# Designs tried in a protein design run: designed miniproteins, single chains, continued (2). Part 62

Each design is a single chain, and the fold is of that chain. pLDDT is the mean over its residues in the fold that is shown.

## One batch from the design tools (miniprotein)

Design m6141
Fold by ESMFold2-Fast:
Structure m6141 (fold): chain A 83 residues (1-83)
Amino acid sequence: DDKELLQRGLQEGVEAAQAALQGKLSPQTLADALAFGAPGLVKLAESLGKPEVAKLIRQAEAAARAGDVEAALEHLQKALELV
């Protein structure tokens, strides 16, 4: 089920961002992980007719790339709420 896959992927993203915020992984590792996973999650969100979720996933990736772990977490949590 594409919705379940999107929810799982977003939950994993939230967990990774929380781990980065707690110092359990580097901001660069979070950025790399989101760069790898975001394209697939964006495709799932678009296929489910949820362009607002796709936008939030892209914003989370951009925030992580900028080193803004807190903003990345907030965007991923908001995306998960909207699935």
Scores: mean pLDDT 90

Design m6142
Fold by ESMFold2-Fast:
Structure m6142 (fold): chain A 99 residues (1-99)
Amino acid sequence: MVPASEARPLAAHVEDVEFSSDEEALQYLIDLAKERGYEVVDVREQTFTTPDGKKVRAILVDARKGSATLTFVAARDESEENSGTYEVWVVAPAVDRLP
């Protein structure tokens, strides 16, 4: 996977947004992708534990515009009382194939 290592994915923080539910966060990501001219390809959900022990729930929207593929992400800390606050990120993948 040498070519994938050369073109490291770029992650850009867009904003922090308050949503009342994961469904509202998902709709926001879909609308954001469409407003930027991307077509929604897939929707995924992930839960992971950060190195500092926090549980994070992430909603991911894979989107395409021509040959360009982006993943729009909304992530919230499940352990925080401010569970309504989501960090919105855009990730540009370097390759479309897993190892």
Scores: mean pLDDT 69

Design m6143
Fold by ESMFold2-Fast:
Structure m6143 (fold): chain A 65 residues (1-65)
Amino acid sequence: SPLERRLVILESALAILESGLDFEESLVKKDPSNEEAKKNLEALKEQIEEVKKEIRELREQISSS
């Protein structure tokens, strides 16, 4: 279904964002004074939460059909 295809795209986007989060976390772990990496971490966490919300809402639409 179109909704299932959209879900796959969102889950793929989430995986890419989580890879970015791991990278920025590794930078902060190596240098806790890296303010740019800390800022990027915060932005990525916010983006991940928004994508997870969209995935939850889409899954509810699929399961209620």
Scores: mean pLDDT 87

Design m6144
Fold by ESMFold2-Fast:
Structure m6144 (fold): chain A 88 residues (1-88)
Amino acid sequence: MYKEKYEELVKEGEEAIKEMREGSEADPEKAEEYIERLKKWIKEKLKEAEKDSGLAAAAEGLKKKAELEIKRLREELEREEEERRRAE
């Protein structure tokens, strides 16, 4: 087991999720673009990790975490849009 590669993958994934959130927050119209970039990145990491069962488990965990964060982000953006429309 390459513990160092596991920890590196988790850190990279958390940073990618953070960049998706920060980018979507700064430009909500590009939120779907940031979401698609994160999905592509995760798909590539899952494919690379298939060669190592420990990394594959880490990549699957990261995928689930990213899917949850994407869902939350979409719900947050929809709520903010509704609040803005009501404030008009």
Scores: mean pLDDT 77

Design m6145
Fold by ESMFold2-Fast:
Structure m6145 (fold): chain A 89 residues (1-89)
Amino acid sequence: DELSKKFGLSKEEIEEIKDYIERVFPGAEKDEKILEEALKVYSEGKKLKLSADEILEALDYVVIKNGGDKSKLRTEVSEKIKKLVDEIL
């Protein structure tokens, strides 16, 4: 899998990220830019030892930053996570 090799993620991790994005923001998982940015943020967040909740919050911000519907958010994205994502991307 080219994405697994590019981002150092397992096929299972990539499927989990796609499933999360599809569940919260249906159709965003099909946007290559959103997917690549989400995988990059996940990979870097994992290296930084972010919590599962912080990683999901970072994925939410990637989708919103790329025009995703803010009304689909369960919680607001913190300024800490926004800054971190902006530094990674």
Scores: mean pLDDT 80

Design m6146
Fold by ESMFold2-Fast:
Structure m6146 (fold): chain A 88 residues (1-88)
Amino acid sequence: MEKEKNKVIEILKETIKKIEEAPDDLEEHKKLIQEAGRKIKLLLNKSKDEETRELLEKVLLELQKIYKTAKTKEEIIEGLKKIIKEIE
């Protein structure tokens, strides 16, 4: 579990950095969220531990909420930071 948590945190922090560095383009930000989701799904597929799988599924649901509801770069970044705080 701890290793997978750390990998998720790294993916989310990298995604925040990429969004901060990206142009103010919602489509580019959405692509970066989708890429983060893809990486987390790969972790989910490799995981055999039920607690880890539940954690990864919850993170994916939160990413989907951000993808659907966020309207600004700041909302996306704050949403991702909240996920990190909840799993740290």
Scores: mean pLDDT 82

Design m6147
Fold by ESMFold2-Fast:
Structure m6147 (fold): chain A 75 residues (1-75)
Amino acid sequence: MEKREEIKKLLEEVINHPEVSDELKAQIQAALDVLDKYGLTEEQGIDVAESIISLLKKENPELAEKVQKKLDEIR
């Protein structure tokens, strides 16, 4: 499976998480729309995911660490 598809699935998992704020969900949805429309490179997809994780750390650091671990497995 392409790393871009794995990153997209990871971001979709976060947007569907009940502990994630509606504001952050909107930002993740925008990132998913960009990945779908423009077909970002694997490196660009990883950078977007890292940015989302950085925002998530401010709201829920425990969930952010779990998501970071999954992203590190995709790298």
Scores: mean pLDDT 77

Design m6148
Fold by ESMFold2-Fast:
Structure m6148 (fold): chain A 91 residues (1-91)
Amino acid sequence: PSPAYEAELRALAARINAGDPEAIDALVQTMVYWEKEFDEVTAEFMAYLIGYELARGGLTDAAVDRILEALKGKVSESVLEAFRRGYELHR
């Protein structure tokens, strides 16, 4: 990945860790967009990958709990679980 991508990933994880509602909302809306525009398997895989990448970027367990709460009712349980599994894989 590019240095710009790595910096952006770490900055996003840091903002979510700090409880920045705009950063949390941006991630939630991105995952909602993926489920709307792609098939379920693709949306699950993308959610899994972003969970993994954010864990690598320094996302904390408390921040994951906030994201999962924000996703409830907005994405399918399979997409929500895929994000959690991706995060756990790196943890």
Scores: mean pLDDT 83

Design m6149
Fold by ESMFold2-Fast:
Structure m6149 (fold): chain A 116 residues (1-116)
Amino acid sequence: MVDEVKELAEKALSGDPEEREEAIQKLLDYLRSPDPEVQLAAVRALAEILKKLATGGPEDQLRAISLIEALTNLAKQSKDPRLVEEIKRALEELLKSTNPDVQKAAKEALEEIDKS
């Protein structure tokens, strides 16, 4: 399972757009895994993908915002402090984005998590 998460991360970071989207969808499914190590690996993979998408064009930016929403929802539901800290770290990195919509989405996400 963790090995599959690593393979999906590689495809999402270096693959063509279709392979990237399929890999992202699979990684989002792993956020619902009952295995905390699989969930943590998926969060870390999505965080790296998110950083790359945040520096892309308009379509990549919209995808980055949707991933911010998915990670925010997981952080609000999770009782695992390691998982919440990894998600908050990923969102804090996006506060440095030159894209104002991505920066705003990350700021709002951090505020929502702090309410949970």
Scores: mean pLDDT 81

Design m6150
Fold by ESMFold2-Fast:
Structure m6150 (fold): chain A 68 residues (1-68)
Amino acid sequence: DGALELSIKLLPVLAKLSDEAKDAIGKALSEAARAGLSEEEMKKVVLETLREVAPEELAEEAEKLLSE
């Protein structure tokens, strides 16, 4: 499950987010999974959502975690 794997990998960043930001990320991942997006496409959706709802520092940390 790509959405679950991404959530686990992003856990250090998610722990630092507000409840509203966590909800936005969870909703974005659920919508992407329902649309049948690939893991690579889900990564893009998550990073775009983080750039909108999270501080720049946390969005950059998430991008580095997902690029490994």
Scores: mean pLDDT 77

Design m6151
Fold by ESMFold2-Fast:
Structure m6151 (fold): chain A 69 residues (1-69)
Amino acid sequence: SEEEVVERARELIEKVKELAKQGKATLEEQFLMLAISSEVHLLPRLSPADRARTLAAVAEVGELLEEEL
């Protein structure tokens, strides 16, 4: 569901932030985290069509970030 995609994104954002504080996050992991963070932040202000496309993008980038971690 949409809520599950957002929840997973928030968990990944938190995990990468913790790793970054320890000097263990790569620049790529940090870039992907910032990408999903910005997209999630925009969701409430988007049209239904743009919201659907953005949720698909967030899910895709989240999977890429999970593979890097």
Scores: mean pLDDT 82

Design m6152
Fold by ESMFold2-Fast:
Structure m6152 (fold): chain A 89 residues (1-89)
Amino acid sequence: SLEADINEGIALIKLAVTLLSLPEEKRQAILDAIEAGDYETAVKLLVEALKDKPKEEQIRALQFVLDYARATGNDKLAEAAEKALKEIE
């Protein structure tokens, strides 16, 4: 539906804003892992890129990944993001 397409678009925008906040080299490495279907590596690289940020910002970034994964039906990406969220305390 149009509403579902809009919600998917919003999730993509939130994820895109997070990725655009990273240095180009780190962003490219994450995108390369996603394109390869290596979602565990992509999420790990994102967490490493955000290591110097407050925990709340790290959690928010992973939540955006999870929201996007759920909106697009990408179960493997959702599982990787959920695992990373559980490891952050």
Scores: mean pLDDT 83

Design m6153
Fold by ESMFold2-Fast:
Structure m6153 (fold): chain A 68 residues (1-68)
Amino acid sequence: SKIDELIEKIKELVPEEDKPLVDELKAAVEAKDADKFTRLGVKLVLNNPDNEELRELLRELGKLFKSL
């Protein structure tokens, strides 16, 4: 799915330490947990402040999440 493709790309853009956070983000999307999705997205951005591609992918993932 498009969601799985975006999550895979996000996981590739983050260091090993943040990959578990991406797995939690996927679980939040699958559970339709908007609060958890937002907190995890913010944490990923704060951990990776200069990664503009990560921000773009998180934005696209957020659009798809709203469509669920």
Scores: mean pLDDT 84

Design m6154
Fold by ESMFold2-Fast:
Structure m6154 (fold): chain A 76 residues (1-76)
Amino acid sequence: MEAELAREYGERLAARAEELGLPAEAEAIRRGFEELAEVLETEKDPERRAARLEALARALEPHLAAVREAEAAKRA
């Protein structure tokens, strides 16, 4: 369920990014959450899993920030 939830969440965020006119951000988000799902499915060592998830979260942050900024601009 964890990997499935990550993929579903990523797809919802990517769809929102596309609605906001950010197709490059949508692809980055979709790819990042797919990588996150792979870590959840394949990495059984809790220390290595935590480190890889933290690295992915940092890599995704600028793309998520771009979507948040576009959302704020559209609401204004």
Scores: mean pLDDT 82

Design m6155
Fold by ESMFold2-Fast:
Order: C-alpha cells, then structure tokens, then sequence
Structure m6155 (fold): chain A 89 residues (1-89)
C-alpha cells in the first residue's frame, strides 16, 4: 500500500526531529502497528527501518527511566516479530 508507505515516511521524518522519548516511543509503536497490519513486504521492511531509527535515537539518549526501558524492550520485541513476519512471506 502506497498510503501505508507514505505514512511510515511521515513517521520517520517526525522521529528524526522529535526530542521527547515518550513521543518517540508513541511514533515507533504506530510504525510497528502498521507493519503488523499488512502482508506487504515493502511496508514491513519500511516499518522495520523506522523502528531501527527510533531505537537508535532512544538508545543514544542514555535514558535510565524504568518505564522508557520497558517500552524500549517492547520496541525490540516488535522489531523481531516484524523481521520474522518478513521471512515467512
């Protein structure tokens, strides 16, 4: 879906400029949900790329807040699920 790819590009651009870790997590979770909602390998691959950008940015912040660390763990799990889904297509 071109619409889903365009939404993921918008999310990626928002992630690149976002400085609030909780907002970064919200954007990353939206990207993960898009990837999980589709069997389009191009959309799934793009969702994984968006998650990678968000995870890298969050890890670079060196945050020790337990809630943020739990959510970061969830993002790693969702990325793994998307990679597995892509391999099964």
Amino acid sequence: SEELKERLREIAEQIRRETDPRRLIELALEAARIGLSTDDPEVIRLAIEVLDIAIEKLEAMNLTDLDVQIDLGVLHLMRGVLKLKLKKL
Scores: mean pLDDT 89

Design m6156
Fold by ESMFold2-Fast:
Formats: structure tokens, C-alpha cells, sequence
Structure m6156 (fold): chain A 78 residues (1-78)
């Protein structure tokens, strides 16, 4: 596996983790007693994962337009 391929795989892993955190946050919104602090923590963690994925995309030489497309594709698969 090339260095670029490793960066792309780690990037996709982080994006999938961000989607999972977003789904957990949505599940909390469905609860009758919403833990607002936990909800905000999950949203923040998801945002941090997307930021880390973008840094890996930059290291892999992926342009911003391609990164945005990959994010949209992973979100659509969830």
C-alpha cells in the first residue's frame, strides 16, 4: 500500500467515524430527556474528525472539491 493510499484510507475511516458520531447525536435528540451536554460533545467530536480527515486529504494531495465529494458520498451511504 502506498503512503497516499494509507492517507486516503485513514481519511475515509475518520469520515465514517464522524458519520457514526452524528447518528449517535440524532439518537439522543429522539430521547424524551435530552442530555444537551452529551449531544454537543458528540457534534464537536464529529466536527473534529472531519477536520482531521481534511488535513489527511491535503497531505494526500486531494483537492478540496474532491474531498467535499468524498464527504457527500460517505454521508449518503449512511
Amino acid sequence: MSEKEKLIEEMKKLLREAVELTQQAKELLAQPDLDEKKFKELVQQAQDKVKEAYELAKKAGIPESEFEKMVEEIVAEA
Scores: mean pLDDT 80

Design m6157
Fold by ESMFold2-Fast:
Structure m6157 (fold): chain A 83 residues (1-83)
Amino acid sequence: MSDREVAIEAVKKTVKELLGVELSDEQAEEIVKILEEHPLDFETVAKKLSELLGIPVSVEQAREIALRVGVEVALYRIERALS
């Protein structure tokens, strides 16, 4: 599994848990791109997620999504380095 595949799965899981939305693969890939293009700009991430999903996404929810996705990718990289 690649960092990108881990990020896509983490986005799907986190968005379902926090927003109750089941994402398509294409929507999850777009969210990964948004997070990559706007690191630490949670206001822009929240706005873009709200537009993509058609639901209100707060800055706090955007930050939590970015944090959880970042942690999952970091843990995957550490596990691969130790394996």
Scores: mean pLDDT 83

Design m6158
Fold by ESMFold2-Fast:
Structure m6158 (fold): chain A 61 residues (1-61)
Amino acid sequence: SELGPAQQHALGLGLFREGRYAEAVPLFEAALAGFERELGPDHPRTQETRALLEEARARLG
């Protein structure tokens, strides 16, 4: 079964907490796309995922 955005977010957060930012990024990207489709771009959960994606990307630069 394909992972939903909530599961993608949770896995990404686990990797992020381990300092595995390069692996967390694609999970947060997938979760963000899913939440934007299901909840819209302005939903608090969509905004939380976007912020985590930005943090993960910043730690790689």
Scores: mean pLDDT 89

Design m6159
Fold by ESMFold2-Fast:
Structure m6159 (fold): chain A 71 residues (1-71)
Amino acid sequence: NAARAAALRAAAERAKRTSAGGATAAWHPVQLLEAGASGEEVAAWLRRALAQETDPASREAIREALAAAEA
């Protein structure tokens, strides 16, 4: 749980700096993990979020987070 939350947050922070914006600030997969959601639940959420997201910076952050959550 905590390790996956840390990995997701690291990916989000990295993407946030790369995009020079708040695209990752409204992103809550890290909050789901911290609230006790399983890695499988987070991965399922991330796949759905990626399908719905049109912001390139957010899509990149979600993709990296999905890779980290499934590591």
Scores: mean pLDDT 60

Design m6160
Fold by ESMFold2-Fast:
Structure m6160 (fold): chain A 73 residues (1-73)
Amino acid sequence: GPLSDEETEIINEGARTAMDSIRQGKSPEEAIKKGIDTAKQKADELGLSDKRKKDIIKQTEKASKSVVQQVTG
């Protein structure tokens, strides 16, 4: 089904973490990884199912790659 507000917040926080990492001078790969790691931790804390967790992580990776690409060209 569509993303919940809580799942959308996890994705946004992951992407924000990736952006902050780029602004701190980390590589694109390291920034994306930090965004994904943030989403994994928050999804675990929220008690999401394995399927929902995988879906959220994939969306966070996509969002993190998008924000990194926009900043780095």
Scores: mean pLDDT 83

Design m6161
Fold by ESMFold2-Fast:
Structure m6161 (fold): chain A 103 residues (1-103)
Amino acid sequence: DVEERRKKLAEERKKLIEEGKAFYQSLKDANPENFEEIKKKYKEEVKSLLNTLLGPILKAFEDEDEDVFYAIAYKIVKEMEEQRKLRDELARLNQELADLLAS
């Protein structure tokens, strides 16, 4: 049973790495002349926004796929920002609806 859990975690880790590599490569292909500056920028953004959470997670990838990990983390952060914007917009629309129903 322990071996089954290890195998599942290894498969999930492999999938995460593959997705991160694909994202990293897409950034390279889209920005061939300034990719290093873009890479530096997203690493700084991830460190700034996830500093307390990166320690334990990043340690697992210290000697393997740090750049891939930062690419995944950056994508997640941007997705979370978009979700927050949608929640804020829904809250505004719900308030407008409540005001209309109260009048």
Scores: mean pLDDT 67

Design m6162
Fold by ESMFold2-Fast:
Structure m6162 (fold): chain A 96 residues (1-96)
Amino acid sequence: MLSPEEAAQADELIARADELIEEINELLSQNPNAPLEIKREMAILMALLTVVRSELYFVRTNDGISEEQRRAMLANAQSQIDYAEERLKKIKEQLS
């Protein structure tokens, strides 16, 4: 079973992933004439965030995962979300 702190961390990361997915959807909607390469990169980031979100729900809801595996999965999710956030920042600069 997750500690309250691990549960809070997972919930925070899920919320961050959801916020980034919504931001990407809004950027795609607002920029219909964006270059195909940028639209493709946004689609890849959405796919990445969706997978990470699903893995976080798996960690959040499954007691059969070892403490070591849970920590590794949470750390990986954090890294992937940070990566997506940084890439999205650069995409926004390219759309300006």
Scores: mean pLDDT 86

Design m6163
Fold by ESMFold2-Fast:
Structure m6163 (fold): chain A 108 residues (1-108)
Amino acid sequence: SEQLERDRQLVIRGLEEALNTPEEVLEEQVAAGLPTLAAGAVAAIRALREALKNVSEEDREELLEKIREMLKQLGLSDEEIEELIKLLEDDSVSIKEIARALLEYLKK
């Protein structure tokens, strides 16, 4: 599990850097395609949100299974995974709020 712990620590760092970066600066970094951990974390959360928004009804369960497996490998509980999926599908929730929730779940 050395690789899983390494991946988990990179995700944690990216989320922490994103939360400590002003939203306008973070959006500029993402738009410019800068290879920062913060920009990468925001891009990944945004990609998951868009994937869930655009998936067909017939493919939705397969996508959800892949997302659940990925988050479980990062150390989230089933309850934390379901709450994160709700946040991803709620357009009123900001990317930073999703990042904060994910960070809290990972640092337990």
Scores: mean pLDDT 84

Design m6164
Fold by ESMFold2-Fast:
Structure m6164 (fold): chain A 76 residues (1-76)
Amino acid sequence: SIEELLAQLRSADPQVVYDALQQLIALNDLAALEGLVELARHGDAFVRGLLREASRAPEMSEELRRAVEEALAARP
């Protein structure tokens, strides 16, 4: 579920975080948007770095990309 994937983004295991993020991006579901924006604004440097990489991927929808990029830009 999206809730389980969002919880996995808070894991101490970098591989779990990476895999969860890739699955959320592949889903392109707007239900993930609020959680991804929160992580872009308030997440640690590792998670925010992964979100910057993901926002450049062609698989991410335009709506998700814009929201994530705007949130990341607010706190570089």
Scores: mean pLDDT 75

Design m6165
Fold by ESMFold2-Fast:
Structure m6165 (fold): chain A 68 residues (1-68)
Amino acid sequence: AKSEVKAENVISIEKETYLEGKVPAKSTKYVETKTEGEEGDLGTKVTVTIKLADGKERVEVSNINEKK
């Protein structure tokens, strides 16, 4: 069976504050949304990865329950 759960960018870089604090000369925000787990079983896990040009990265994971 083929099923796919899609969790749009619920976190559209609203965590810009993570880049504040100590931002190098060049900072790059890369938001990547990934869905993990069985659809409607454990819930949707959204992982947001913010990568900095300095080699630093901030990850934010959130558990979101889908609606169907």
Scores: mean pLDDT 41

Design m6166
Fold by ESMFold2-Fast:
Structure m6166 (fold): chain A 70 residues (1-70)
Amino acid sequence: MERREKLREKAREYVRKAAKQLNVTLSDEEIDRIVDRVVDELLEKNPNASDEQIATAATTALYEEIKKRK
């Protein structure tokens, strides 16, 4: 529970940062959906993910979401 919340916060931070750097406009709801998917994936496959692994997963999920919108 607390682990999920901390992981969500870190993933959200990385998604927001990457979106701003790519000059992509995302609503808070869209960011939350991406973050929830990343957190669920990490908790199932890599619950001990490092900050670098969390950042990579979040950034990858954002890129895939951007590709789907076109």
Scores: mean pLDDT 78

Design m6167
Fold by ESMFold2-Fast:
Structure m6167 (fold): chain A 81 residues (1-81)
Amino acid sequence: MTANFVATGVTKEEAEKLKAFAESLGATTEISTGEVNRVSAAGLSREQAEEMKEFAEELGFETKVIESPVTGDILVLARKP
């Protein structure tokens, strides 16, 4: 089972912090910049996804966990309130 993390509405500084933390867990990361900045992390375990959720919440993000009924894969979504 794999887990992914996506944060939206991030500042450049927050994006770099989330990227660095995810990469320390062994995840593959991508930063997308535009009208809304986004950070994604892929290839996490369930435990690592929970660590990403906690870290994002410490930065002031609201989080939501979605589990795929087909694959059992977990997606953690984070956004600014």
Scores: mean pLDDT 81

Design m6168
Fold by ESMFold2-Fast:
Structure m6168 (fold): chain A 100 residues (1-100)
Amino acid sequence: TIDELVEKIKEKYKLSEEDVEIVKEVLEELAKKHNFDVEAIKKELAKLLSDSSLERDMEEVLKAVEESKLSELKNEKDRKFAAKLLILKYLLENDVTLTE
């Protein structure tokens, strides 16, 4: 389930409750959009990283997620982007199934 995946991401990256809520919102949106197809979610998220400007900022965004709350990022777009990168990283490193 989405809740089980969110809990695993929380445990792996030691996210605060506020960060967990952002990750859960983003993951629920992606899962509904792609009918729980993990491979489709991975493809959409991977496309966001094709821009060279996004690649340059990736380390700072990931550091903010790991060391601070997502709410500490300057705007909602950056917070949701950080959550998407964290989700993509988890899905690439772990075999995950969200199919009903």
Scores: mean pLDDT 70

Design m6169
Fold by ESMFold2-Fast:
Structure m6169 (fold): chain A 73 residues (1-73)
Amino acid sequence: AATRDRANQLVVRAAKEIIDAADSLPVDEARKKGDEIIEQLRKELRELGVSDELIANYEAALRTVLDDALAEK
């Protein structure tokens, strides 16, 4: 439970940071910032022992969040 709760907190934080970047930055800069956020999240989730499959699912979801937020610009 503790690992899942922490992973969920990190994913929610990353999603908020991605949405903020997409809202505040030009498209190219928002994409770069989104990639940096996803890379940092991947590292943190691996350090928590989250499975590669679950990490890949979170990364795919966050890339969709970024693309959807940028499409609304």
Scores: mean pLDDT 84

Design m6170
Fold by ESMFold2-Fast:
Parts: structure tokens; C-alpha cells; sequence
Structure m6170 (fold): chain A 103 residues (1-103)
């Protein structure tokens, strides 16, 4: 299925404002549309990683933010957290939390 209309804008707003609950809600809706069966712990850990990415990219140009957000979402979808998140400056502790949520 195609990405929901306005999804990326709503997710970007949530991560920019550090609204973890809004980020979780957007990811839950995305995973439901993609037909991915994921735990609430996985959704929460993924939302925390995206909010942290938004903090790290606070002063970055919009094009950079959208590119890195797209890469992070692909890493979450493909469950390649170790390959993506450390390169974006996300802590090893948060990456481990996401991996544990997949067990």
C-alpha cells in the first residue's frame, strides 16, 4: 500500500516537537497499513529512535532531515537497526532496546 497522505508531514512534526506519543501513533498506523505485525515495545522503541534523530538533526536543512528520516524508516521496516541507526548518531543502548523488542 502507498504511504498515507500527510503521513510524512505528521511524523516529521512529531519528531521535531519531540512528541513521542504522536510519533508512536504515526508508526502504529504505518505498520498497520503495511500489514506488519509488530509489538507495542517495538513501536515505542522505534518512535524513541526517530525522536532522537529529530533532536540530532534540529539544525539540519529540510532535505537532509527528510533523507535521514526516510533511511531510518527503511531501517525500521527492514529491521536493519545496527546498519542504520549508529551511523545517524543514535546510541547503541537505544539500538539494543529496539533489537530486544523484536524478541
Amino acid sequence: ASMPRGFLGRLLRAIRTRDLEAAEAQLRELFKILGLDVSDEFIRASARALVELGRLLADAPLDTVLRELSRALQGIRDRKFREVFPKLGISDELVEEIEEALK
Scores: mean pLDDT 70

Design m6171
Fold by ESMFold2-Fast:
Structure m6171 (fold): chain A 64 residues (1-64)
Amino acid sequence: KQEEIDRDVRLALGEIALAVAKVNKASPEEIRALGDRVAEQVAKYDPEVAEELRRLTDEIVAEM
């Protein structure tokens, strides 16, 4: 319930951070490294969300 909501919010903030980094002209390599690192950490707790974060990171990088 609450624990799940807190987890989802933290992960959503990670996605937003990646988008903000792109707008601020972070390099594709920097965005990919950040996304991969976050996904690796999240995979210890929620592998499904980790896979989604990796997919979003790839999508952001592909648009650069």
Scores: mean pLDDT 70

Design m6172
Fold by ESMFold2-Fast:
Structure m6172 (fold): chain A 72 residues (1-72)
Amino acid sequence: RPLPSDEDIQALLALPPSLRVAFLQHLAREGHPVDIPALRAAVPTLPPEDQARVLAAASPALRPHIEAAIAA
């Protein structure tokens, strides 16, 4: 399981859209604060329906951060 770094964020952005959505849902569900920068960078790059899927999967602790990223 990769730790969020600039390299991890770039790797996320380089993933095919389907894999990017699946991986972001996984990070959001796990709810680790160290994943917040990756989620905030990558979730806005998704289509609105996939942004909603990631938000729906998100832990309560990460949900406000993902909502803020989508709203920006």
Scores: mean pLDDT 76

Design m6173
Fold by ESMFold2-Fast:
Structure m6173 (fold): chain A 102 residues (1-102)
Amino acid sequence: SIKELMEQIIEKLREMKKILLRRGDTKGAKSLEKQIERLKKTLEEGSPKEIAQEAILAEAGVTLHIMRGVLAKKFSEEELEEMNKLADEIARLTAEIQALVK
């Protein structure tokens, strides 16, 4: 279901937040937390189309966090691989939500 797919996206964002906090990126972690709260609210109050739109915005936000972290040399190679794996999983889940929305 769309709800289950969005709940999986939220969990992946929580894992990304843990990585950012371990690296001392408190500003990035706060940004992800705000995104998580927006997704939770949209999941409770939003239409399927609004849920799909917020999933797309979350995917874009994740890409920006990774790019910013790379430019700031914030990630080890292992942490960057973990972040990219989570981003790929979020992209897959977002595509699945879009496929379910007419």
Scores: mean pLDDT 82

Design m6174
Fold by ESMFold2-Fast:
Structure m6174 (fold): chain A 84 residues (1-84)
Amino acid sequence: DEAAERAREILEKLRRGEMTVEEAIERLAEILEELGYAPEEAERRAREMVAVLYLEEGDEAAAEAVADEELRADLRRRREQAAA
């Protein structure tokens, strides 16, 4: 799927430091809007994709930093439950 390929390229560029976090979120949100997501939902999902990338790299602090306030609260709850 071309959309999935484009999203993968954006995440790989972000991982390599060839793209800023804000640019990656913007480009991913554009792809999601093309797939039928509302702009607000597309941005939230784009932030989730970037946060998941950082979590897979083991950088939970970077994942929390890029997440919106609601996703940041969800990530903190998961971490507290895993630590307890």
Scores: mean pLDDT 76

Design m6175
Fold by ESMFold2-Fast:
Formats: sequence, structure tokens, C-alpha cells
Structure m6175 (fold): chain A 64 residues (1-64)
Amino acid sequence: LSVAEAAALGREALRLAQEGRGAEAVALARRAGLDVPEELLGGATILDWLLERYGAEATAAVTS
């Protein structure tokens, strides 16, 4: 995957997690080739993990 493609999939997973669709966010992140830690597979903290990794990038994409 290109950097842009991986980032786009990561942002989509973040959006799903923000909508309360944590399990789908985990599934999408794993399909994107992201190595999601086992302790996050339950979806409870996947939103925080995705925000840490992609929140700033998503903000940068919207703002300038």
C-alpha cells in the first residue's frame, strides 16, 4: 500500500470508531495491513489508538 492509501484507510477506520463501530474499525485496520494490538481487538480503546496515530493527520488534511 502507498502511504496515502494506508493513511486513507486509517482515517476511515477512525471514522467508524467515532461512529461507535469499533469492531468494523478493527476489521478495516487489519484489512489495511495495520498491526492492531491484541488488547485493542475488543474495540473498547480502538478509538484512542486510532486518534493517536491518525487524528493529527486527519486534522492536517482538513485544515490549512
Scores: mean pLDDT 67

